# Designed miniproteins, single chains, continued (3), part 39

Each design is a single chain, and the fold is of that chain. pLDDT is the mean over its residues in the fold that is shown.

## One batch from the design tools (miniprotein)

Design m9326
Fold by ESMFold2-Fast:
Structure m9326 (fold): chain A 89 residues (1-89)
Amino acid sequence: MPLLSDEEAERAAEYAGVSAETVRADSERFAARVRALVDPALAEELLEALRRAIKRILAAPNEEERRRAEEEALKELEPLLREAREQAA
């Protein structure tokens, strides 16, 4: 299961000024690491929350909406990232 769709990876790559291949490789490594180090249920919940966050950020029509999407993503991801970090320790 890829963390990002091909279209999302291409949009993120254009945004960051890197290749889509780099974005896919980095997201794949992150997903693999999360799945290796934390509980399977938590890993999938974290990765799904991250996918939703990225999709929302990429879909934002302007700078203000993007900032709000980032703030909302941080709020949703913070407790999951904390739990994942504790399991990976």
Scores: mean pLDDT 75

Design m9327
Fold by ESMFold2-Fast:
Structure m9327 (fold): chain A 100 residues (1-100)
Amino acid sequence: SRLEEILKRAEEVLNAKVAAEAAEVHADADDPAVQARYRASLEALRRAIAREMGVSVERVDQVIRGELELSEREELLALAGALEHAGDHELAAELRKLVE
């Protein structure tokens, strides 16, 4: 139940971040500065996930392309990395404790 509550809160935080970024891109889709910020955000997300999982960015890219499956432990660490990127450091720390 505690894991389910944390996962639901994580989904809410990540969906809000994705919606905010999508709204910015939709408002100024042809602005090179908006596109550069979006690309930088995606690169930062990839690096945050790789760091939490203890793997290379190339391995994260393989997972995103569906070339590799994650264990439940790796999925929780990837989610913690995404939450760190979204700015929810407390929720990321709670997920890390569940992996230990």
Scores: mean pLDDT 78

Design m9328
Fold by ESMFold2-Fast:
Structure m9328 (fold): chain A 57 residues (1-57)
Amino acid sequence: AQAERDAHAVALARNTKKALDAESEIESGGDVEKNKKLAEEYRAQAAAHAARIAALS
């Protein structure tokens, strides 16, 4: 249980950072379409990990 929770916490933090990095690339004049899709995918993965942590708590 604790190891599974810890793994999801790490994945949540990682995916949240990747989503923010993709959004930052859009603001800096990067590829809007590509980074928007990446940010949406990373946010979805982060939400799934957050839901799993809540279920394990």
Scores: mean pLDDT 82

Design m9329
Fold by ESMFold2-Fast:
Structure m9329 (fold): chain A 55 residues (1-55)
Amino acid sequence: SPLDQLRQQAQQQLTERVTELVRANPDASPEELAARLAEITRRIAEQLRQQEAQL
């Protein structure tokens, strides 16, 4: 379904962004990584919500 496709894309985007974050910030503190992960997750969730609303 279109909804399943959007969710799959969101999961892939999250994995890619997390991998990029860790790769770009090898010396980041656990607290800084947690904060960045929360922000990335929030943005992806909001984008997914907007896309689902257009179905």
Scores: mean pLDDT 83

Design m9330
Fold by ESMFold2-Fast:
Structure m9330 (fold): chain A 78 residues (1-78)
Amino acid sequence: SAEAEELARELERLLQEAIELINKLKDEKKKQEFMDRLQKIVGELQEGLKKDPDKAAELLSETIKRVEELIEEIKKAL
């Protein structure tokens, strides 16, 4: 659907922002922790889409919220 495609593009932009912010962290342990959390979020989305492709828009919307929350945490750690 057009909605799912728009949400997927939004998520792609947020993932790039999260990666750039993580790379700005000076603490190597925090870098690894945030990267592991981001990879878990993406992995859970991929598994969800595989199990229930009809819920793509819902899964993408929930994942966007999770990545936005992670970005806020990363910004507090900078």
Scores: mean pLDDT 90

Design m9331
Fold by ESMFold2-Fast:
Structure m9331 (fold): chain A 94 residues (1-94)
Amino acid sequence: HIKYIGVETPDRGDKKVAYIPLSKLLDIFEELKKDPVKGGEKLFLEILNSIEKGDNRKADLIISEDELQEIVEKVINGMSIEEVRKLLEEKIKK
């Protein structure tokens, strides 16, 4: 079961990874469905806080910023949180 999602953020040749608890990420996605601006701001702050807090390196699934953006757009366009959970679990099997 996925506990943490890692998001790769490229920094001039070095890859930084933001580690976000899946439960918190799904809560942010639910907020994105209600208010894309407020939800997007909260997502950005969680990524920034994870990077600034330091490297925990504990991710069950690592996705790129591009993959995260695709999921965000799908959520804003009506994808359910349950569908997002299934999508992420399918990615871990490959």
Scores: mean pLDDT 75

Design m9332
Fold by ESMFold2-Fast:
Order: structure tokens, then C-alpha cells, then sequence
Structure m9332 (fold): chain A 100 residues (1-100)
């Protein structure tokens, strides 16, 4: 339905915005560590909060795609899941380095 297309479009936009925003925060955190500085707690918290929201949005997108047999949106959601996994690995490395 048009209502389901609208919901999928909003979820796709949210996922893309969150992915871009979290990568920006990860890059800022990396710069702090490169300069021998501790990562600010508000940046760490924002990364964690945005990753949690992104995980939820991708899961909802995948569920909608499966329900509507929308293979294109399912492939996009799976690509975003892989990007999220890379993001979580980068976050883990940053936290481990920050605690040294």
C-alpha cells in the first residue's frame, strides 16, 4: 500500500542519516585518540545511542521488506546491516584504545 511505501521510505532515510552521522562521530573520536586525547564521554554516549537506534531502524526495514516481498529494500537493509557491523567493530576498537 502507499502507507507502507511511505513508512519504508522514512525508515530508509532514517537509516541513511544515522549511518552517516555515526561515521562522522567515529571519525571525530579517532581524531581525539590520534592526538593522544581521551574521547569525550558525550561522543561515546552519542555513538552508542545512535547505533542502538540504527539497529532498531534496520530491523524494522528488514521486517517491512520481508512482509511486502520487496527484494530491493531487503538487499538495501542487508547492506546496511553489514555497514552497521563494521561500525560496531570500529566502535569496539576505539573504546579498547581509549581505555589504555
Amino acid sequence: SMEEIRKQTILQFRAMSLLSGVWLLINIAKKYLEEGKEIPEDIVKEIEDQIKELRSVIKELKTFAEKNNDKETLQLAEKQEKELKKLEEEKKKLIEENEK
Scores: mean pLDDT 86

Design m9333
Fold by ESMFold2-Fast:
Structure m9333 (fold): chain A 60 residues (1-60)
Amino acid sequence: GEKSARAAERAAEAGDATAAAVASYEAGLIGNKPELAKRGIEAGQAGDAKAAAEYAKQAA
C-alpha cells in the first residue's frame, strides 16, 4: 500500500537501504506483486535505497 511506499521513500532519502528494502517487500506483498517485492529486496541488498523505494511505489 501507499503507506509502505512512503516509508520506503523516507528510508531512501535517509540512505537506509535495509529499511527501504523491507518497506518495498511489504508494499509488493500487499499489492500482490511478488516480482516487485523481489526487485525491491535485490535493490536494498545492493545498497540502492532509491531503486528499492521506486519498486515500492510501483507496488502500491
Scores: mean pLDDT 73

Design m9334
Fold by ESMFold2-Fast:
Structure m9334 (fold): chain A 78 residues (1-78)
Amino acid sequence: KEKEKEIIEKFRKRMEKLGAKVEKIYVVSISDDKATLVVEIKGPQPQTLLVEVDEDGNFSVLDTPRETVLKLIEKLEK
């Protein structure tokens, strides 16, 4: 559970740095060093992302609306 909290916290901080408000996080699965999460982002139009997060907070987006991914990447490029 502590490892799960750590991964989620690092992911949340990374999303906040990208200017995304995280409304909800659903844990789909946890392995030794990775978590698969469904993330709901708050905004004028709510977005739902499926992401895989490692223990360093690095994430890969899976099966998610392209526009949401592009907006997050755009902020990262800054």
Scores: mean pLDDT 68

Design m9335
Fold by ESMFold2-Fast:
Structure m9335 (fold): chain A 107 residues (1-107)
Amino acid sequence: MEKVEEVKKLLKELLLLTLELEEAKLKGEDQEKIKELEEKIKEILEELEKLKEALKKVQEEARKLVAENEPLTPEEFVELLAKVLPGMTEEEKEYILAKLKELLAQE
């Protein structure tokens, strides 16, 4: 599948950066760090727009997996993400799970 693997790699990077950005905002991190993260996210979004057809295929795969598995917990969602995104390590899964739990528990 042409470019699908590249889209999956970009989506994994986008997810990790978005979680880092939300954590930085919640912790009141330096505005320069927040701006740097927002710029990196913007660059990834622009690359995804260039890969629009491959992105649609990944979105359809993800939609099908969500419909088949109906993830209700952060743990179930992370396991589902690992099936869609290539080469996600156990350490990356633990990081995403920990950040999702932190963000969901934040007031």
Scores: mean pLDDT 74

Design m9336
Fold by ESMFold2-Fast:
Structure m9336 (fold): chain A 61 residues (1-61)
Amino acid sequence: MDVDELEVGDVVELEGLGRGTVLVKTDRHLGIQFDGAERGRVFLKEDLRRRGVRIERVGRR
């Protein structure tokens, strides 16, 4: 799944990182709160694409 297809509230699994909920989406950034994490993480969308990180939408909150 392309990072640009994700919406705030989507529950996703990222390869090597686990399951989380999309909290924020901008033109350049994707903010995800991972299950069991104390803080959300912010990713550059371009970095995720360049690294070929697989993203699967598994639900919506």
Scores: mean pLDDT 78

Design m9337
Fold by ESMFold2-Fast:
Order: structure tokens, then sequence, then C-alpha cells
Structure m9337 (fold): chain A 85 residues (1-85)
């Protein structure tokens, strides 16, 4: 359990960093529509990888981007509990 949560937290934090870099890159090029499409593709891939819905993954990514690590952990735990119920 704890090892799964730690792995998922690390993966979500990595994805949040990738999103920030993607937005910064396409923002600098005035290509925000391309940046949004790449972020949406990343969210879909991460949802499939972690076995969560896209909405759940978007919430987790928002918490990671905001630095809300305790809330991120609680959200991952809640999603895992619902999936196993």
Amino acid sequence: MAEEIERMMRRVQEAAREIWLTISYYGAKSELDKGRAEVDALVRRLAAELGFSEDEVREMLDLAIMGEMDKLRARIEAALARRRA
C-alpha cells in the first residue's frame, strides 16, 4: 500500500512537471492550442497507466502543481479505495 502510494505520487509529480514545461514551451511560441492537446494526451496516458479516470488524474495533477502534497496523497488513497471497493 504505502509503496504503491509513494510510486503514484512520484509519477504524478513527474507528470505535473512535464505539464508545466509543456505549457511554458508552447506559451513562449504562442501555440497554446498545441500545448493543450499535448496536456490532454498526457492526462489520458497517465489515467490509463495508473488505472484511474481522466477526471481523477486531472485533480491529482492540479494538487501536485499547487504543491498540495498532503491533499495529493489523500486523493490517491481515496481513488485506490474506491477502485478496490
Scores: mean pLDDT 81

Design m9338
Fold by ESMFold2-Fast:
Structure m9338 (fold): chain A 62 residues (1-62)
Amino acid sequence: TENSDVEHRKTVFDLTFGDNEDMQEMLKDEQTLTLLPDDVDRLNLKLIRNNPDEEDLRYFTL
């Protein structure tokens, strides 16, 4: 279950940050995936500020 949830979040992350090299660097580390909830929340706040109408961001809720 946890592995499936992490894979799903990784897919959403790829769709949202696929062209962002910095985000891709984070995804290269397996350890980063274990911190996804906290990292995603912080990144989501930054993205919401810049792109509040993005549908993909709905999956990054607190």
Scores: mean pLDDT 49

Design m9339
Fold by ESMFold2-Fast:
Structure m9339 (fold): chain A 91 residues (1-91)
Amino acid sequence: MVDSVISNTQQTSNNHISQFNNYSSQLSSDSSLTDQANNGISFVQQSQDRIIQVAQQDVQQGQRAMQNMDDSSQSGIDWMQGQVDRQRSSQ
């Protein structure tokens, strides 16, 4: 159902944006790392709007686009977590 794809897209986007904001805060001493986190937020926000529009026209294409966003954003989040872990281990 279109509503399920839209709801899932919004929930996934909000979760990923929250995680990137958290990393941006934790890595605030490194401007390049905060820029990467902010780029992740921008990517998720732009992707969310497009996915919702696509899902309204074609539910299956919207679902596929949401999965692509989730995979890409999760890769960025995993990389950011590695940077936080590295920073913590240097204390």
Scores: mean pLDDT 80

Design m9340
Fold by ESMFold2-Fast:
Structure m9340 (fold): chain A 81 residues (1-81)
Amino acid sequence: SMMEEIKKKLKEIKERVENVKNLSKDDILSILSELGEIASILKDRSTLNEIIALKLRVIGGDLSIKQAVEEIKKIIDKLEK
């Protein structure tokens, strides 16, 4: 089902972000784009807006990879509920 596929994708992304040392800025931007697609499918406009704002901060260099990962983990928790 669509919901089982979404849960699987969120788990996969969560496991990827646990290995912070192996993540580039491009990896973070890719993850944020995937989370944005999931938020759009779920019609969660609030979380989608948070993802867009976070993506702009990452593009602008306003966040370290470690800081971006912590924000991504919070977004995943919101999308899982």
Scores: mean pLDDT 85

Design m9341
Fold by ESMFold2-Fast:
Structure m9341 (fold): chain A 62 residues (1-62)
Amino acid sequence: GPAAERSAAALVAAGASPEVARRMGEATDKGGDDATVAAALGTDAPTGSLAGVQAARRHGGL
């Protein structure tokens, strides 16, 4: 949804690739917590870390 799209855009701005940001947005849209979203993306890049997940949540992701 729109929140996931905004989260993905914020993650790209933070240094994530568009593909990784899109996966993060999809995981956020399914209502995942920080651990679920991080697990969906793996452990590399900002989107695979807790900091990347927290950044997405601040920008309207959940």
Scores: mean pLDDT 57

Design m9342
Fold by ESMFold2-Fast:
Structure m9342 (fold): chain A 83 residues (1-83)
Amino acid sequence: ADELLDEASRHLLNGDYKTAAELFKKALEERGVDLSKIPEDEEEVRALNDPEAFYALAAKYFEKGDPVKAVRYLAEADRLRQR
């Protein structure tokens, strides 16, 4: 699963946002995250304080072509993982 996150980050740096989003989704599925159960409301996702929810939100923003917001949510996920 971590390998897919590294690949997604590489594609993000190359500007391949759609490929990055696909790889992030696969990484979350490999971790057993059901993306259909993650809230679509961004404020609700932030309230969950759950790293997996922030990874899902990041994937959503990569698909929208907003890498700045996507990277911000990845940083939030990593911060929560260290707790």
Scores: mean pLDDT 69

Design m9343
Fold by ESMFold2-Fast:
Structure m9343 (fold): chain A 69 residues (1-69)
Amino acid sequence: ATTLGYPQEVLDAVRSGDLDTAEKLIRELHEEGVRSFLNTLGITKETHTEQLIDTIVQIDLQALQKLVK
């Protein structure tokens, strides 16, 4: 696949214009991994975790909107 390897549900949400569902699914996919990664680096503050998750979600959502025309 030429996408970011996202599940079909995320791709379908982006295609249908249901960006709220797409954002939620992308956030859930990254939340655990981002928290685990930041904790490994000693970053335990929720504000830092949320900021990184928000950044990743925005980048991925923007990229998927371009790829899923």
Scores: mean pLDDT 75

Design m9344
Fold by ESMFold2-Fast:
Structure m9344 (fold): chain A 71 residues (1-71)
Amino acid sequence: MSIDQLRARLASDPRISPAQRAQIVDLFRQMLRTTDSPSISQSYIDQIVAILRRAGLDDLAQDVRDNWGTG
């Protein structure tokens, strides 16, 4: 999944606020900048997953973890 795909998915979901969408997108950008550091990248993924789960987007949270989290 690309950042554009993530942005589009978040924009269409009524369960998530504009502030939460902005925060998730920003965290994803930070993760992409630190992909050469697994521990730091995992920290950003954990933060994104936590926000998505709190918003009730459990399926999207799992997709994010499966694509960028440590399996």
Scores: mean pLDDT 74

Design m9345
Fold by ESMFold2-Fast:
Structure m9345 (fold): chain A 91 residues (1-91)
Amino acid sequence: MTIRVRVLGKDGSLLWESEPQTDPKEFTKALIEAMRFAKEHGEATIEIETSGDEIYAGALTGLAVMMAWMLGFRVGEASSEGGVGRIRILG
């Protein structure tokens, strides 16, 4: 499975994007980088794109919400659809 992490601004503009990741450790690292980047921009959306796996998209979205909470970031909303997870980070 290949995953990619993106940070979108409130207007939907692409602010940051990871390289495609295949290793769970590298995914965790990319996700932390995305969250830090999102925090610098206040309200932003983090997208987690999978290679079409709905179950893993949901699971990774849940993991990202828990990681945001553990890192002290506020989460506004989270959803998963079409193999893509989305999490709104509040600054």
Scores: mean pLDDT 79

Design m9346
Fold by ESMFold2-Fast:
Structure m9346 (fold): chain A 75 residues (1-75)
Amino acid sequence: AEALVAEFRRRLEAALAEVEAALAAGRVAEARRIVGELHEWAHETLARLDPEARAEAERALQATMARVQALLAAA
């Protein structure tokens, strides 16, 4: 469970970095596509986790999505 949550967090950080890079390059449409793909992947992954791992992964997802939304709002 802990290892799966750590992998989930690493994937979120990688996606955040891709969004930041796309926005820095002026590719707002690409950044929005990455966010959409992240949402689909996250929902599918969360559905497969046990309740304890899911709660921790959901907190990590909320933190990452808050940062992503702030970046998109400033773009």
Scores: mean pLDDT 83

Design m9347
Fold by ESMFold2-Fast:
Structure m9347 (fold): chain A 103 residues (1-103)
Amino acid sequence: SSEAEKAAALAMEAARYGSKAALESIEDPSKATGYALRAIGYAVGAELHLRKGDYKGAYKDAKGLYDLMKDLIDNYGAKDNPNAQKALALAKEALELAKKLAE
């Protein structure tokens, strides 16, 4: 569906901005890389589930991405990072669309 395509695109874009924010905000390079890979993993998971029509799976992955972006902002000093705020907003939109599709 058009909504599934939009949700996938939003999740992937959220991971792109979130990965940049993690690398900018987390001082430990190994931890920053792990965070970026987790964001990408959730976005790829959401995209794959949306392609399969597994909207419950997509919702879980989109929620994982959203929760990860909130954690970055709340616990890694990223509240004033424009990439982190953009990632959170995009992840929230992806989550809301995935939730609507799962209902």
Scores: mean pLDDT 90

Design m9348
Fold by ESMFold2-Fast:
Structure m9348 (fold): chain A 91 residues (1-91)
Amino acid sequence: SEEKQLEEEFLKNVKEALKIIKELLQEGKIDEAILQLQMLIDGLNEAKKSDFIEEVIKKLQEALKAAQEGKVEEAIKIIEEIMEKIEEKLK
């Protein structure tokens, strides 16, 4: 269905944003990564909320807190876990 295709495209876009945020964290661009995480969370909060999106938002908030506390490796791990959940949802 068109609705399923739009959801898949939306989740692929979220995954691409997370890949960019992960790269920023790996490059030590922590403030830029924090800004991108905040923008992604805000965008998801304005979107139509499903249980899956609510779980993603919660995990993104955990990654944001870890990044703000300088726990870069923890933030990266949480982002990777979110990306894996999105990949599983797309199967």
Scores: mean pLDDT 84

Design m9349
Fold by ESMFold2-Fast:
Structure m9349 (fold): chain A 85 residues (1-85)
Amino acid sequence: GMINQLLGLYQTVALHAKQIAKEKGDQEGIERIDEEMERVREAAEELQKVVNDPNATLEERREAQKKFLEAVDRLLEIAQEVFDK
């Protein structure tokens, strides 16, 4: 589904940023990328659970979507920091 395709995209971004961090000896960058990518996976699982729940409220759906977008934004911020070094 779409969520799995987006996860694949963000995983590719995370792996590329992690490779650049490794080449630069940026151990802190590697750890931050792994941490934020794990948050993206957790938020995606929560979003998928809410999408699959016919009893989920509109508010619960919006909150799960918000958490997913916030996790993605954090990952992209750390990846950009690594790319800019």
Scores: mean pLDDT 86

Design m9350
Fold by ESMFold2-Fast:
Structure m9350 (fold): chain A 135 residues (1-135)
Amino acid sequence: GLELAAKKAREVGHERTARILEALSQGNKQEAADALHDEVEELADKARSLGTPLAEKWSEKLRQAADALRQGNFEEAAKLVKEAADYLRSLGTPEGERLARRAQFLANIAEALAKGDWETVATKLFLLAMADYYA
């Protein structure tokens, strides 16, 4: 299960991912929430940098999602990040589409955290650690 996934993550040099997986195996969501928070904050900064209409509004919504993650409000965080993904995709630009895919991926992790689906959380966090290419 999660402990074996943590061992494999550590063997390939992903120490933060290994620590998150170990924490999840003990029922501790906080390290996974903190990792997801950091990713949503980075997405907020990148959304703002697009200079598009409403960029400031959607950056602020993503920061609200990051705050919701820290408070354990995973359902609200997933909703806000998914709304941001829909906005980013609506821009019709290659950069908007790339950020929308990133946002959708992060929303899926938040939804899995809300449902207590640790296997999905573990799998998606491992993929996130392995692949900056899914940005």
Scores: mean pLDDT 80

Design m9351
Fold by ESMFold2-Fast:
Structure m9351 (fold): chain A 70 residues (1-70)
Amino acid sequence: SIRDLSNEQLKEIADYAVEVLGVDGEKLEKALTLLVIRNETDKEKIIAILKSFGLSEEQAEKIAEMLLSK
């Protein structure tokens, strides 16, 4: 689950999303905080939450895949 990720792993995912995918860092931080609080494990729900913060479908899908990979 997202709660199983270390702070370093979360930072690597966030840095990739901002630097490579062009995601707004403030929006991403808010979205990741909500995902951790909800303990979301369902990929479709993670994508929906990321998109609700203004991420594109492609950005949300890539980030969700990274968050769910161990």
Scores: mean pLDDT 80

Design m9352
Fold by ESMFold2-Fast:
Structure m9352 (fold): chain A 88 residues (1-88)
Amino acid sequence: SSSEKGKKKLEEIKEELLEKLKEIFGEEKAKELMEKIENAEMSKEETLEVMEALEKEGDLTTRATLEQLLIEKGAEEAVEAIRERDEK
């Protein structure tokens, strides 16, 4: 069904994002960031740090994926930080 397909894709996306964060920040910080994303607790500062790191890696696809997850989780502070960055 459409619902099951959506859930499977979201879990796949989360796994890909976690692996990318592990490569950039290490396992401990990557797990902390994923927990904050899931709980909509990611700060503006943390969001900008992750966005900058992904941009330096040239991984704009993972950056867009992170933005979408933050929107879906209702992380308003994080989403605002991304929008302010994109307006420059």
Scores: mean pLDDT 76

Design m9353
Fold by ESMFold2-Fast:
Structure m9353 (fold): chain A 65 residues (1-65)
Amino acid sequence: SDAEELELSERIRRLIKEVERLRKESLDAAIEYAEQQEKDPRIREVALETKRELEEEKRALEEEK
C-alpha cells in the first residue's frame, strides 16, 4: 500500500541520514550502524549496499599513500 511504501521510504531516509552523520565522525561507526540495520528485512538490501559503499570508501582511504 502507499502507506507502507511511505513508511519504508522514511525508514530508508532515516538510515541514510544517520549513516551520513556517523560517517562525519567515524567511518567505522557508520559501517557498524549499517551492519546493525541489515537485521531489518525491510531494508536489508539497502543496508548491505550502504555498508559495502562505506567499506569501499574506507579501503580507498587506506590505499591513498
Scores: mean pLDDT 82

Design m9354
Fold by ESMFold2-Fast:
Structure m9354 (fold): chain A 81 residues (1-81)
Amino acid sequence: SGFEKLTEALLSTNSFTREEAERLAGLILGGRLEEAREFLLEILRRKAKELGLDVPEEELERRARELVESMVAYREAHAPE
């Protein structure tokens, strides 16, 4: 399924737990893109803090938006025919 393919793609980055990847995949496949962006933004903030990176909030917001757009594109490219 598209959900399983997207979830495994997210997990392959080692940036998400399985639970986070499944939640994010579900939000994207459900068309809940603003919720997906907000959830991803919180994950990026946590990761930046864990890595000791001082990343501007505007940069994190931009990256979260770009990642959601990439995940939507992945879903569309891998939609079952």
Scores: mean pLDDT 73

Design m9355
Fold by ESMFold2-Fast:
Structure m9355 (fold): chain A 88 residues (1-88)
Amino acid sequence: SRAELLAEARALLAELRELFENWQPSKRPQAAALARRLAEVARQLGLPVLEGMARDLAKAAEDTSLDLPSEAFLRALDRMEELLAGAE
């Protein structure tokens, strides 16, 4: 149901925030997997901006040359949470 997908998306965002607040490089695969699942849930919810942001986050998590978490990624999480809050 839409309510179950919204609950899953909220849980995935909370898990991503927790990972980034307690960041370890060994957690990159976990962060990428959570972000990929969030993109799939966002697609099913019909939220294309959230889907695109989640896909970009997954690619960034897999790129070991990037310093994570960055200020830009924390702002992206905040924006993804706002987009999700606007969904019924």
Scores: mean pLDDT 82

Design m9356
Fold by ESMFold2-Fast:
Structure m9356 (fold): chain A 87 residues (1-87)
Amino acid sequence: SAAEEKKMAERMLEALKEVLKYLKEEKYEKAYEVLLKVREELLAERGEGLSEAEKQAMREGFKELEKDKEKREEFIKKIEELLKKFE
């Protein structure tokens, strides 16, 4: 339903705000945990789950953000642009 889709979108946006905060604080594991939790919750509403390969890819992605300043800044900008588009 449209109401359920809106609630899922609102949960994702709030999670992205928290991810952005943790990335700026250089708390990469916390950023990963927030994104993992919201993705699991959203998929569970559809009777789905994240595969181990998808969880591993997300974890590796955040480890790369810790090591690579350019990729980190690009990811931060992408989240900021998404948040501005919906606010």
Scores: mean pLDDT 82

Design m9357
Fold by ESMFold2-Fast:
Structure m9357 (fold): chain A 75 residues (1-75)
Amino acid sequence: GVSVTLTEDNVEEAVRTAGRALGLSDEVIEAAVEAARESGKYPVVVEFSRDTTPEGVRKAVFRSADTGKVVSATG
């Protein structure tokens, strides 16, 4: 998978850049941005899995950088 560290200053740019590099759809990228923004705690690490949903969408996991605990996930 690919991991991206998000900060308040770079959340949208970093997630979109990583998503485009992975060939993710705009819908997946937008969901990842929304989940990162909802966390409200930066830095946040986004992990994109090699696994896909039945709809062809890559699984993404959002973790707190402080605790390593999952704060949001798609899949």
Scores: mean pLDDT 63

Design m9358
Fold by ESMFold2-Fast:
Structure m9358 (fold): chain A 108 residues (1-108)
Amino acid sequence: MEKKIEEARERGRREAEEAIRALEEEAKKRGVDLSKRDPEEREKLREEFVEAAGEAGELAELARHYEELGDEEKAKEYREKVEELLEKIYELMIELDPSLKEEVEAAR
């Protein structure tokens, strides 16, 4: 089980890095140059996004594990933690690309 949790965290981090690249490419197509932001601030936001996504992946795998065991209380607790991290991820997405605010808010 621990290996699956580690794999889920690594997957979340990888998918977040891919999502950031896709977001930056999409922003460029819309005429938004994200490279004009402060490099230190942008790197910090990127690191926070990747870390939050990794943690969300780990917690989602834990929720699935407890659901399979029939422990609905623990599964619900981990699902709620994933929802909290998803909210943080949405905030970080808006901070990385403010032009996505309406789309991100609609996805909440």
Scores: mean pLDDT 77

Design m9359
Fold by ESMFold2-Fast:
Structure m9359 (fold): chain A 74 residues (1-74)
Amino acid sequence: MLEVEPATLSPEQRAQLRALADETIAGGEAARAAGDREGVAEVVETLRLYAQYFRAQGFDDLAARLEAEVQRLS
């Protein structure tokens, strides 16, 4: 089986990824509040990609949070 090392990122890199996820979620909320359906769709697609990436890296809590936000914004 292929082994992955999901915990090779530095604490700074992990903090940057969390900040990026938070920023993307906030952007989706802002777009939804503004009635920007196209902007919401773009954010939803970005969140799906980030959720897939975080899950592959073993950040299951972050991935689950992003998946929940995708459902909420969709």
Scores: mean pLDDT 75

Design m9360
Fold by ESMFold2-Fast:
Structure m9360 (fold): chain A 75 residues (1-75)
Amino acid sequence: SEEEELKKEIEELIRQAARKMIAAGVPGSEVAKLIHNLGLGIQNKDKKLIDEVLAEIAKYDPELAKKLRELIEKL
């Protein structure tokens, strides 16, 4: 389904964000916390939590954060 393909693309972008943050020296524990919070935000449709996590990701890759926002809004 289109929703399943969107979820796969979101998951891949999240993996890319995690790799970039780790490469930039962010501790793995902090990256894991951010990913967990983004997942909770998506599951609960918590726009404020999603926006807060995407703002943090944007410090490392603003284009990736923008693409993630666009895909999440299509869910």
Scores: mean pLDDT 87

